Designed miniproteins, single chains, continued (3). Designs and how they scored, part 110

Each design is a single chain, and the fold is of that chain. pLDDT is the mean over its residues in the fold that is shown.

## One batch from the design tools (miniprotein)

Design m11822
Fold by ESMFold2-Fast:
Structure m11822 (fold): chain A 83 residues (1-83)
Amino acid sequence: STQERIEKLKKRLKELEETFDKIKPSLSPDDQAILQEELKAVKDHLDELEKNPNPTVLEIVQAEMLLIATETLLWLLEERAKR
């Protein structure tokens, strides 16, 4: 269901936020700020989807794509921090 898809995305965001908290001390202040801003954007988008009584498949896919982009950004910044 649409609600199940949104709930799974919210769970993924929560896991991503927990991963960010764990790696945060190894990131530069600028990288921390960028990632915090992107995480907030994902959260705001998911909150708007949850408030919508009839979200479209496109809107859900857009939220999923934004989450994937943020997960990718986290990975790239973590890899950069290791160097």
Scores: mean pLDDT 86

Design m11823
Fold by ESMFold2-Fast:
Structure m11823 (fold): chain A 80 residues (1-80)
Amino acid sequence: SPIDEVLDEARKKLNEILEKAGEMSYEEAKEQLQKVFDEVRKKIEELLKSGKVTPEEAQKAYDEILKLFNEAYEEIKKKL
């Protein structure tokens, strides 16, 4: 589904940031995480507006991305 593609891309980008987190400052890592979060939220919003996903699918995707973001943020916090 379009949501699965957006979430898979988000997971890939978050993993790349986490892999490099030890090589950057906390502020840089946090900024990169925030950018991914904002990008994914925008894509989900666009899918919802275009009718390609239901409001329920969009809500589940928002819940999943929020969980992924919080987990990634805590991992960065532990490394720095």
Scores: mean pLDDT 81

Design m11824
Fold by ESMFold2-Fast:
Structure m11824 (fold): chain A 66 residues (1-66)
Amino acid sequence: MLEEIEEALRNRDIEKLEELRREALAQGLHGVTAILGEAIKAIRENKLDEKSIESALKAIREELER
């Protein structure tokens, strides 16, 4: 999941991010779900930068390792 999220974020693949967000929600990963929702919004607003990607990946990793 983390590797797929990183690839989708770097490729700005909204369709894949929405798929991963639905998967995260189904698994009860509410933090990951929220982070992916904000990332999708940032891509749509053309505001997703490298720093935002790095911050999102760090937060997602921390939730997945809980």
Scores: mean pLDDT 83

Design m11825
Fold by ESMFold2-Fast:
Structure m11825 (fold): chain A 93 residues (1-93)
Amino acid sequence: EAVKKFAEKVAEIAEARGETWLAEQIRKYGEDAVKALEQGNKEEAARSIANLAGLGMIAAPEVKELFQKAARAAREGNVDEALSYLDEAAKKL
């Protein structure tokens, strides 16, 4: 899924900058999001995706607008739209 690839790319960017804690949090929320999606838990998926997008804005500010859109869509319960924005962000990284 797009979330896993996105989390891996953004975590690698954070690690390259010496931001070990940020990379660990990105991996954690990415894993939480994947697990929630597999279980069909849309509320937990939305929460994890919103947190992941927020951390992504810190790690990769060059695609910040896509993360802002993903976080907003997730907060509004539109998980599919949020995932689409994260996929676009991953493709630009």
Scores: mean pLDDT 81

Design m11826
Fold by ESMFold2-Fast:
Structure m11826 (fold): chain A 111 residues (1-111)
Amino acid sequence: AAPGVEAREVEVDGRKALLITFRGPLDAESARAALEAVRAHPDADEVIINLTQATSVTDEGLRAIAEAIRLAREKGARFRVYIPESLADEVRKRLVELGVPEDEIVVLPTG
């Protein structure tokens, strides 16, 4: 298990969602754990990546998140990425460059 990564199955509006929360660095190791969680939940209707508690973000981590998004979409699942305001401009721009639709990226207040 990668420290600082939590994967939890939740219900949102009657739909089965996989919530992946990063409580530490988003790097290649923690993002790999998120990718494994997506693979382990092929029946999820929605995948939610929560980066609001991430302490740092690397390009390798963002590339792996983009791969997890592609796998979720290939399964027909909805996708959402929550990012903190403190990282909004950098992370949103890079995720869009990596093929993540801007409308699937949600900026949330940090606190």
Scores: mean pLDDT 78

Design m11827
Fold by ESMFold2-Fast:
Structure m11827 (fold): chain A 95 residues (1-95)
Amino acid sequence: MPRIRIEVRVTGDTVVVTVEGDGEAEEVARRIGEGLADKAEELGGTATLEIEGGRSTVTATGLDKKGADALVEAARAAARSAEDSGFEAELVVTE
């Protein structure tokens, strides 16, 4: 079953988003990671994107609370978009 898991961890001014996709969801997971890295930079942060297999990790630093909240909402929107595209999506947020 093609599944995407998005895990967001907020610690101070740092937001770490891990996007994992299995099988046909691997490319979608990668694109979500790329989009979230771009979004973090648009919000005034600095983003590093690491891709390994079906796992994309975005580390964003320098975000204020409003920026961090906006990045969490972008991750939530990405999960909904994946579900609308026929994938199973799970979103986990820890602060």
Scores: mean pLDDT 84

Design m11828
Fold by ESMFold2-Fast:
Structure m11828 (fold): chain A 101 residues (1-101)
Amino acid sequence: MEEEAKKLINEARQALARGDYEKAVELFRKALELMGKPDAETLILLGEAYYNLGKYDEAIKVFEEALKINPNDKRAQNLLATVYEKRGDEEKAKEIEEKLK
């Protein structure tokens, strides 16, 4: 179970690195389904794939889920702010950035 999830995560990371964002989303989602508990790092990578596909609402949702696991994850907070800015929610992006300082 975890070995299969780890293999999918490695394949998804390779897809993400190549710019194959749709494949990355597919593989990360499958890995998360096999995991008994979501992993914050995997959620962050899934969010990055959604962001690169222009799926900002999906990216926001998984970054917020990652932040429920690790509330002080500055990488996830920065990525969430970037997605809000791309969506045109400059006020929300600024609120998150000010919390980061």
Scores: mean pLDDT 83

Design m11829
Fold by ESMFold2-Fast:
Structure m11829 (fold): chain A 99 residues (1-99)
Amino acid sequence: MEEELRERIEEKVRKAAEYAEAVRNGDLSKIEEMNRYLAEALRLLAELLRLQGAPEEVVEQVERLAEAYEEGASAEELAKLYTELRKLLGQPEEIPLPK
């Protein structure tokens, strides 16, 4: 199950990246397709995280982000949700203090 989910997530992310590049180059018609693939990837990621025993808050935040993409939320709202998810994942924003 885990390997299958990872493979599917990678496929969805690659497709989303292709559409994101098209959008960056001015093809705004690809925004809906990009958002759809991102939402699908996030839902699969939430399932993978559940299988790995991730904290409920992390899984819920990933699911909320997927819903936001599906509903066509603004870039500002999506950025806020991503920032919140990164904080929940414990990713430090500053250089670690080695001493």
Scores: mean pLDDT 73

Design m11830
Fold by ESMFold2-Fast:
Structure m11830 (fold): chain A 80 residues (1-80)
Amino acid sequence: SPQQNRMEAEINLGVLDLLLASVRWMLRRGVRLSPAEVERYLAQVDRLVEEVRRITDDPALIAEVEELAEEVRAALREAA
């Protein structure tokens, strides 16, 4: 249902937010990621964004997920 799809999209948004917080925590502690780890996490971000786009047509949620995903990608590149 549209309500269930919106809730699932919000859950995926929460997963991205936790990932961003984790990467930012690693950066503050000077933790480095290998190129292979960066590629794996970038692929995970791409899959989460793709899932949201498939389950919701809410442009506000899609825009929020895209913006958050871009922040995660930037943080991952900095951690490399």
Scores: mean pLDDT 85

Design m11831
Fold by ESMFold2-Fast:
Structure m11831 (fold): chain A 97 residues (1-97)
Amino acid sequence: MEEIEEKLKKARELAKKALEEGLKTELKKQVEEAYKKITELIDEAERHIKEGDLELAKAYLSAGALLAERVAEATGLESWRELAKALEEAAKLVEEA
């Protein structure tokens, strides 16, 4: 459980960095909307982990990873790829718990 908490904290830090870099691109609105959605998905995942609903928590984290990857492809920003990877790693840890 501590490893999952650490991964989610890292994902939030990466999301903030990805937002700061994305706001410097022509896709600012898409980046802001994706950041808001991903942070909401992380919040929902944390709530479901606390409730013991690990399948739903994994689904939220996987959805966030897919959204981050789409933004990475659209913007070319490595920070969004790193965010996608962190969310996917967190989803795998939730599955193993």
Scores: mean pLDDT 85

Design m11832
Fold by ESMFold2-Fast:
Structure m11832 (fold): chain A 104 residues (1-104)
Amino acid sequence: EALSYTKEETIEALEKAIELSKKTGKGELVVSGLATKETIEAAKELLEKEGYKLIAESRIEVSGDTYAWIGYYAKEVSEEEKEEIKKEIEEAEKELKKLLEEEK
């Protein structure tokens, strides 16, 4: 039996994920799922309130106001870590683009 999916249920699940992140002491959190724009905005507000900063984000519209969402968050990230993460993402995107560009 399925419960009606709500913004509040998504936020509650995210709060549990934040608590687990705090227990591990790393201060990093990756969130992913299918969510409405309102739910994404509420999740971002909760993460910001808990001291997390958005490092990287992807949103793919799947219908109307519903998105396949992934966000990489961290409480504190050094300049070196930010540069390294951005460089890795850029290289990964470049390789993926190269593969797609050369196919067919």
Scores: mean pLDDT 64

Design m11833
Fold by ESMFold2-Fast:
Structure m11833 (fold): chain A 70 residues (1-70)
Amino acid sequence: SSQAAAQQILDEIVNAQIAIGRKDVEEARKYVEKAEELLRAHSQPDDPLFQRYRRSVEQLKKIIEKLEKE
């Protein structure tokens, strides 16, 4: 269901944030990749919650890129 997919995406986003807090770039990247895969499988382009998740994933990718360049 879309609700189950939304929860899985949120869990991966939260795990990525925790990994970023620990400066674990490799782990953070894996969680972001899982979230992107789930977002692709459950496209829902007009769903506001999925739009929020896509924005969150994009922000996390930018944070990870900055950490890699430090």
Scores: mean pLDDT 85

Design m11834
Fold by ESMFold2-Fast:
Structure m11834 (fold): chain A 125 residues (1-125)
Amino acid sequence: MSIREIIRELIEELTAENPDFERARELLTELLRLYASQDEEGRREMARLFVEEIKRRFSTRSEIRRFFNRLLRIVRSLTDDEELLEQILDELQKTVDALVAGDEEAAVEHTLKLFDLMIEALERS
């Protein structure tokens, strides 16, 4: 799948009335592996694309918060490292706040940090 298709499927799966969290976890894992394979410019482009797809799909603060609360459920399944989970939660909340405020630049920057932390969670051994 293309990066845009993975992002769209992840958003639609997590906004469904009965979300398939196993499928959403697979999509998030694929997205994070693709992100990890990119250079700095490619990672920024992916974060920008993610922000654009969120803004396109959601018009209200409650919709954005609901999506990220469901995303957090998947993230909690990626690692048992409480310190790393606290860092992910902080950056996730900052991403939500930036999106809700309409601050696209801040949303992209916090998305980059969030994705970097989620990759760290995924690659832990």
Scores: mean pLDDT 85

Design m11835
Fold by ESMFold2-Fast:
Formats: C-alpha cells, sequence, structure tokens
Structure m11835 (fold): chain A 65 residues (1-65)
C-alpha cells in the first residue's frame, strides 16, 4: 500500500543520509562540491513518488518487495 511504501522510502532516505547522501539539496545547488538529483519513482500502483537519489542496487532491492 502507499503507507507501506512511504515507510520504506522514509527508511531508505535515512540510510542514504547516514551514508552521507543528501536528498532535496537540488541538482542546481552543489553540496560539498557535488550535485544531487531528485529521483522520481513510479510504484506498481502508478503513484509518483520523489525519494531523492537512488542507486541501481537500491531500486532492485525495492523491486524484490
Amino acid sequence: SREERAQQYQKLREELKKAGVKEGAGADVPVLGEKREFMVVLNEEGELTVVGVLSKEDLEELRKE
């Protein structure tokens, strides 16, 4: 459900922040000399969600659930 997906994305964001990845900084605003882009993700229910930056591995893990 959307609630479960939001909870999982929230945990993913926290894990990325712990690893030093900052979401929401904006691709046009460099942070410590690097740029980050918003990742727009569509779930299988057709709902659009912005969750920051996701790696290919992160997307594969989300698909397993």
Scores: mean pLDDT 50

Design m11836
Fold by ESMFold2-Fast:
Structure m11836 (fold): chain A 100 residues (1-100)
Amino acid sequence: MEEEEKELEERFKRIVEQLKNAKPGPKTVSREEALEILREARKKLQELGHEKTVRLIDYLIELVEKGEIDPEDAAVVLIAWLKSEGLTELADEIADRLKK
């Protein structure tokens, strides 16, 4: 019963916890730009059928809306996740947008 959802949620929590324990880095993009990056990545990954990554993005957006995580940090979590899943090209595209 929701075992796959619990496993995925626990994996997300571990990544977010690692980020929360890191010192805040310099901001490279605005809050609005970071949220736009997350929304655009969600649309692209949904079209490509990456359901688990779409669920991660939805979770990260919810945490941002609740004030639990900075939008820039949420984008960094997504980049780390994409690299762990072997989606390196998509991770690099998002990372390049954060450097603007």
Scores: mean pLDDT 73

Design m11837
Fold by ESMFold2-Fast:
Structure m11837 (fold): chain A 99 residues (1-99)
Amino acid sequence: SLEERILELLEEIRAIVEANRDLIPADEYEAMMREIEELREAVRARDWEAARAELDRLQELIGRIALRAEAAGNAELQAAAARMLALAEEIRALLDERL
């Protein structure tokens, strides 16, 4: 289902965050994991308005990680952030099908 596909993409983002936990400040890691869970809850509830709002927050957090990684010259974290942004964009496209 569309919901299952969104949840699969969200799990991939979660896996990337976990794999890069040592490269992400603890407060940002906790914020990322919280937003991932809030988005999962909204998707399961079929609350598409809440899901879009939580995705916006998640994309903002990933964007901040990407900017810090670029400023620090951390190529590994830059690549991880780019992958997470691509997955978030795919989730956004799927959510747009629920208009």
Scores: mean pLDDT 88

Design m11838
Fold by ESMFold2-Fast:
Structure m11838 (fold): chain A 98 residues (1-98)
Amino acid sequence: DEEKKKKIEELLERIFKLTKEYEEKSSRKLTEEEIEGIAEATVKVVETALKEKSLQDLIEELEKLIELLEKNPKEELQLQKELLEELIKELKELLEIE
């Protein structure tokens, strides 16, 4: 479904922009709860992609991850930035997105 692939591409681009914003901003230290929530959401996106679930399921998990990232858009997530950039790269390769 080309339309669902385009939605995933748009969501990955939004995650990429958020990771770049984190690189450029000085931030307060994230709470352990905030870090854990982002990490769990990231793992769930990867698991959904790897388990050959529907593109719709992947879209839903990506939207949840973006919502969590947007909740903390002013915070510097150096550790999560690297993981999110690798996630974007792997998902683009798995879905054959440019």
Scores: mean pLDDT 60

Design m11839
Fold by ESMFold2-Fast:
Structure m11839 (fold): chain A 61 residues (1-61)
Amino acid sequence: MDPEELKKRLELYERSRDFLEDQIAELKASPNPNPQVLARLQAELDETDAEIKRLKEELEK
């Protein structure tokens, strides 16, 4: 397996995580955050974190 390809994929998922964390933080900072939007973004963040963990484990092989 190509470590450079794994690193590139990891960077893409880390960017997605950063975007999702920013969106969640902005919604939480609002006086009336939409709970359905928060739940959806949190689910996407959880999936992104799982992929990041998987890619990091592959890189440590």
Scores: mean pLDDT 81

Design m11840
Fold by ESMFold2-Fast:
Structure m11840 (fold): chain A 88 residues (1-88)
Amino acid sequence: GLKELNEEEKKKLIEEIKKLVIEELKKHKYPEEKIEKLETKLKSAKTISEITKILLETFKDGGIEEAKIITAIILRAIGLEIDAMLKK
C-alpha cells in the first residue's frame, strides 16, 4: 500500500515537481519571461498544495489551453507523489 513520506523525501518530491512544472511549460512553448517569474514564485513552495495554488493564481485569467496545461501538470505531480510512496 501507500506509505507516508518523511520530511527529506517530501523535499525531494517537491523539487522534482518544480522541475516537472518548468519542463511542461517549456514543452508547451510558454513565454520564457513568464516561466522565470513562475520559477521565482515556486522557490518558496514546500507542498503540492502550495505549488497548485501558485499555478492556479498565475493562470487565473488564462483560457482553455492554459487550463489543460495546468491540469496535466497537477495530475502528473499527483502521480509522482503516488510513485514515491510506492517505491519505499
Scores: mean pLDDT 76

Design m11841
Fold by ESMFold2-Fast:
Structure m11841 (fold): chain A 97 residues (1-97)
Amino acid sequence: SMVEQRLREFSAALRRAGDEIEKRDPSLRARSDVMRLSGRLAEQGIYNPEGSFTGASNAARSLPVSGDVGDLVAQGKANVRTDGVDAVIAQIEALGA
């Protein structure tokens, strides 16, 4: 479905942003790891039959870094439900810039 495709794009963008952050500044590896993990958790949310990201959101809350990246990921998952996929992807990629 279109929603599943957009969520896969969001997951891929999170993982790409993590890779780009580490490539630019290896000292930010922990941030990159959080973004890559968040991408994996978003993929798990794609297959929720209720369209709920509750499982992915709860897992994101358990990430070791709760500031900035954690908040952006939680907001991103919420925004996916409200047609904000492209804006969230752009914000996450800008974080990697």
Scores: mean pLDDT 50

Design m11842
Fold by ESMFold2-Fast:
Structure m11842 (fold): chain A 71 residues (1-71)
Amino acid sequence: SDDDLLREYKQRVEEILEEMRERLRRIRQEFDANPDASREEILHYVSEEIREVGEMVDKILKLRREYKEKM
């Protein structure tokens, strides 16, 4: 049913969000472990966080497309 598909979609989005939170936590821990980080190193960590967030958005958009195809 559409209700079952909606519940599955919600669960898969929540799984993607938890995976992303864990990856962002690791990047943050690496950043916090370097108190003398140069501007270039800080930009690198920010770029990695932006990349991870972008990948999360792409995964959610792909799931939304798959959900629409099942309706």
Scores: mean pLDDT 82

Design m11843
Fold by ESMFold2-Fast:
Structure m11843 (fold): chain A 94 residues (1-94)
Amino acid sequence: LIARPAEVVVVKEAGATVTVEVHLAPSDAGKRVLLRVKNLVTGEIKVYQAPPTTQNVSVKVNVGKGRVEFYAVVADADSGEPVATALLKEVIFE
C-alpha cells in the first residue's frame, strides 16, 4: 500500500530520553513529518510535528520506561495528505 516508506531510527540516550530520526525518500524532501510516540504501559500518546525539511528529521522525546511504539507519517506540506508511512517500530526501555 505504501510505495515510499520513511525509515525511523531510534537512538537511546541516558535516562528516559531518546532521539528519533526519520529518514525521508529523496522524492519526499520538503514535506511535513508527524511522529507519534505511544507508551503501551501508560497509554500516553505524544505527537511531534517537524516543519518541511530535506531528508532527515531528528526529534528528541521523553518516553519513560516500558514498551513504546514509534510511528511516522510524511504529509504534503500544502494539502496535509499522507504520502508515505514508516514501518511501526516497538522498542522496550528498561
Scores: mean pLDDT 69

Design m11844
Fold by ESMFold2-Fast:
Structure m11844 (fold): chain A 80 residues (1-80)
Amino acid sequence: TKLELIREAAKELGFELSDDQVKGLNKAMDQVKQLERTLGVTDEDIEQHIEDLIKKYKLGLSVEQFKEIYKKTEELLKKL
């Protein structure tokens, strides 16, 4: 499942995430992916949205850490 891929991606990057953090990351990543597909959205808009989602879902991550886990999760999804 996507949740297992998020957990694996985080583990490969040295993060031990709680089940709540994994679920929150899944919801946040879906919202970021939807925003990336929206016409007229800038990279700055995406970074601001990531920061807001980190706070909303209490992820305890920086924007940079969120982006690293997101990239790794997308790489793992492409291997399926």
Scores: mean pLDDT 82

Design m11845
Fold by ESMFold2-Fast:
Structure m11845 (fold): chain A 82 residues (1-82)
Amino acid sequence: ATVEDILRNYENMPPEAQEFAKLMLEDPEKALALLEERVEAALAEEQRRLGRPPSAEEEAQRAAWLAKARAHLEKLQEEAKK
């Protein structure tokens, strides 16, 4: 999402989503840390559901998703520098 997308939808978000969107604009590194924490929690829950540890493929998918999330936050930082 672009900075404009976040701002446009901000007032229609639930409070938790608004707080995260604000954090993404104010402190992208802190937002990324929270995102990583949530991904780790989701993987732990999936592991519990499956009764097995994550596979190499699941770990690779997580790494790819985190890389995309970081790239999106970097774009937000660059847009904020304009």
Scores: mean pLDDT 68

Design m11846
Fold by ESMFold2-Fast:
Structure m11846 (fold): chain A 73 residues (1-73)
Amino acid sequence: SGPLVKELQEALKKLGFLDESAPIDGVYDEKLKEAVKKFQAAAGLPVDGVADEETLKALNAALKKKGLPELPL
């Protein structure tokens, strides 16, 4: 858990990969892992459910495209 996990949860909700009813609790649970996997599949990345550097770069690119704030790295 932590502030970065909360930012990841909010970003995935804004991009439509995490359900709107999911809590922003800073816990990297199964629902967040599945949301990361869905994003990785959509971005053409390896689907491992880990928010690694390549996943975060692709996520920030998607956020920029929609005019949304980037994740703090």
Scores: mean pLDDT 79

Design m11847
Fold by ESMFold2-Fast:
Structure m11847 (fold): chain A 63 residues (1-63)
Amino acid sequence: MPELDLTSTDPAELRRQLDALLPLVPPETRAAVAEMLRQLAAESTDPEVAAVFRAAADELLAR
């Protein structure tokens, strides 16, 4: 059970979690959340995980 390993996050599970959270983000915090997602992408050691975070940030900023 990889409870303490943030770098071992499954890209599919991460995508599902983000898809559930994105609709709940208030319009006034979109920019701040998108910045956080970009930072997480830059800090990710897994290129697939980084791609998921970038896609989520782009989706959140699109209107």
Scores: mean pLDDT 71

Design m11848
Fold by ESMFold2-Fast:
Structure m11848 (fold): chain A 62 residues (1-62)
Amino acid sequence: PVLTEEQLTKIATETGISLEIVKKVSTAINAENIENLVKILSELTTDQRDKLIDQILKIMEE
């Protein structure tokens, strides 16, 4: 299942990444579009990228 708007907003707030970018990452993951995912992640700092991945995994697992 895709992440809810509420979950995406929470990730954006916790990571400091814009909601628009978080939505793009979620869409790329759901579409299994590795090329777009890498492109989006390359525009983030290492700290932001690590926090984003951790938050997504945390929400997907519970």
Scores: mean pLDDT 76

Design m11849
Fold by ESMFold2-Fast:
Structure m11849 (fold): chain A 83 residues (1-83)
Amino acid sequence: DALRQSADAAAENITAVAQTLGKEGARLAERTARSIVEALRDHPEVALYLLERTERLLLEAGHKEAAEGMRRLAEEVARELAA
């Protein structure tokens, strides 16, 4: 599925931003993720998949602050989907 493949690539790119820029990278990763989530507003399930995958990749890389940002954004998207 093209949307899933695009979400996988986006998760890897967001993770790379966080890894490259340290603490500043966490803020940029969250902004980038939020922009992609907005672009995926008609596909919230794909947005949630992207955010969950990005959180996992960030945790594996030791970027806990950026991972927490992804989790908070995923909770926001999940609330909108449930409404």
Scores: mean pLDDT 81

Design m11850
Fold by ESMFold2-Fast:
Structure m11850 (fold): chain A 70 residues (1-70)
Amino acid sequence: MEQTVGVRLKDDASDEDMEELGRELRSVPGVVAVEVDPERKLIVVTAEDSEAAARAAEVARSHPVTEAVY
């Protein structure tokens, strides 16, 4: 079953920071879609299963521009 991971970025994150993190998240095995919303400083990741979602969440949490992951 597909899982969704929401990544909130810091308000001072640039569009370039968001695109970089989006590319890193797309490279995670089992990630099927990544949607970047620069107006809300939000990235939404769709993963194929809970294990892929956990990997994506860990990558997001390790990035310095990440405010929160849910």
Scores: mean pLDDT 82

Design m11851
Fold by ESMFold2-Fast:
Structure m11851 (fold): chain A 72 residues (1-72)
Amino acid sequence: IEEEVEEAVARMLPKAEASPSSLENVQALFDELEKNGSPFVSFLVRLQKEAAGGSEEEREKLEKKIKEYLEE
């Protein structure tokens, strides 16, 4: 689970494309974890709902929180 989430987070990180679709990357992360059936998904769904109503800064913090969670 943590390894799979880390892979998804790495996929969200800035790459050669430098795409402005960071929101789509966050959504892809949630979808991927939902398929995995991970209990971590409930945590991400909660964060997604919080970020969805907020600014882009809040969505960036969402990604940071996921990354920090994986580091522990």
Scores: mean pLDDT 55

Design m11852
Fold by ESMFold2-Fast:
Structure m11852 (fold): chain A 87 residues (1-87)
Amino acid sequence: MEEIRKALEAGDREKALELAKKYFEENPTDIDGLIELAQLAIDRGHLELFDEIMKLIQKAMEKAGSLTDEQKQKLLELGRRYRRLRA
C-alpha cells in the first residue's frame, strides 16, 4: 500500500498501476484499500490511473459479493468527482 502511495505522489502512473494490480492479486476482496488508492489517484489528477483502479474495484466487488453503505457512498462520491473532472 505505502509503495503505491509513493508511486502516485511521484506521478509514476505505470508503476502505481503495476503495484495496484499486485495489491489486488494479494488482497482480492479489499475494497476499502482499493477505494483509498482510487481517492489518491483522483486527488492527484491521474484520471487514467483512477479508471484502471475502478476496474480493479469492480473485480473486487464481484469476489466480495456485497458492499457496506460506507463503501457505496465513497464510490458514488468518487464517480461524481471523476465525471466533473472529465467534463
Scores: mean pLDDT 80

Design m11853
Fold by ESMFold2-Fast:
Structure m11853 (fold): chain A 72 residues (1-72)
Amino acid sequence: SAAEERGERLLEEIKATKEYIEKNLDKFSREELEKLVERARYAAEKARELGFEEAAEAAEELAEWIEEKLEE
């Protein structure tokens, strides 16, 4: 279904975003990383509202991973 395809696309986008951030972590400012945390948490909330549980979990994991880097 279109909804199922949307969830799969969102999950792939989140995974691609994480890989990009991991490869380019040294190029992000603290402010940029903080903004990415906010965006990831927002994406997780919206994914959960739509029933895209795997995408929501991936977005939460991304937010938590970035927050750990900000605490270092």
Scores: mean pLDDT 84

Design m11854
Fold by ESMFold2-Fast:
Structure m11854 (fold): chain A 63 residues (1-63)
Amino acid sequence: SADARVQDYADRMLAAVAAGDRAALDEILAEIEADPSISDAQKEMLKQLVENVLRTQEEFERL
């Protein structure tokens, strides 16, 4: 289901942030943009989440 896909993307993004894996985050973002099975509203929500996690990773890398 679309909800399961959204949850999977969120879980994968959180795992990538925890690992400090910028390349994995970029790949997940590309998958989200390319996924026709989730709504535009869900894509926007995930994009905002990605922007927040990328900001968090930048702070993490600075430390």
Scores: mean pLDDT 76

Design m11855
Fold by ESMFold2-Fast:
Structure m11855 (fold): chain A 75 residues (1-75)
Amino acid sequence: SKMKEQQEIAREIGERLRAIGEAIDLSLEAKKAGMYEKANEIPEEVSKMIVAGKPLEEIREFLREKKKEFEEELK
């Protein structure tokens, strides 16, 4: 149904906004840790992926990988 299609589009937009929020949060955590290069890199790459129309799952996978790298650097 058209209603379901519209709901799916709205959900995709919402998930995209959440991914941006996650990138900002991770950037702030990196800044607090003195990792300024990583703090700038993460939002920039997520922004590029969003503009390029990358699937949300690819963006989430990228963020998960960067979060893991960040945690490993703190050890």
Scores: mean pLDDT 79

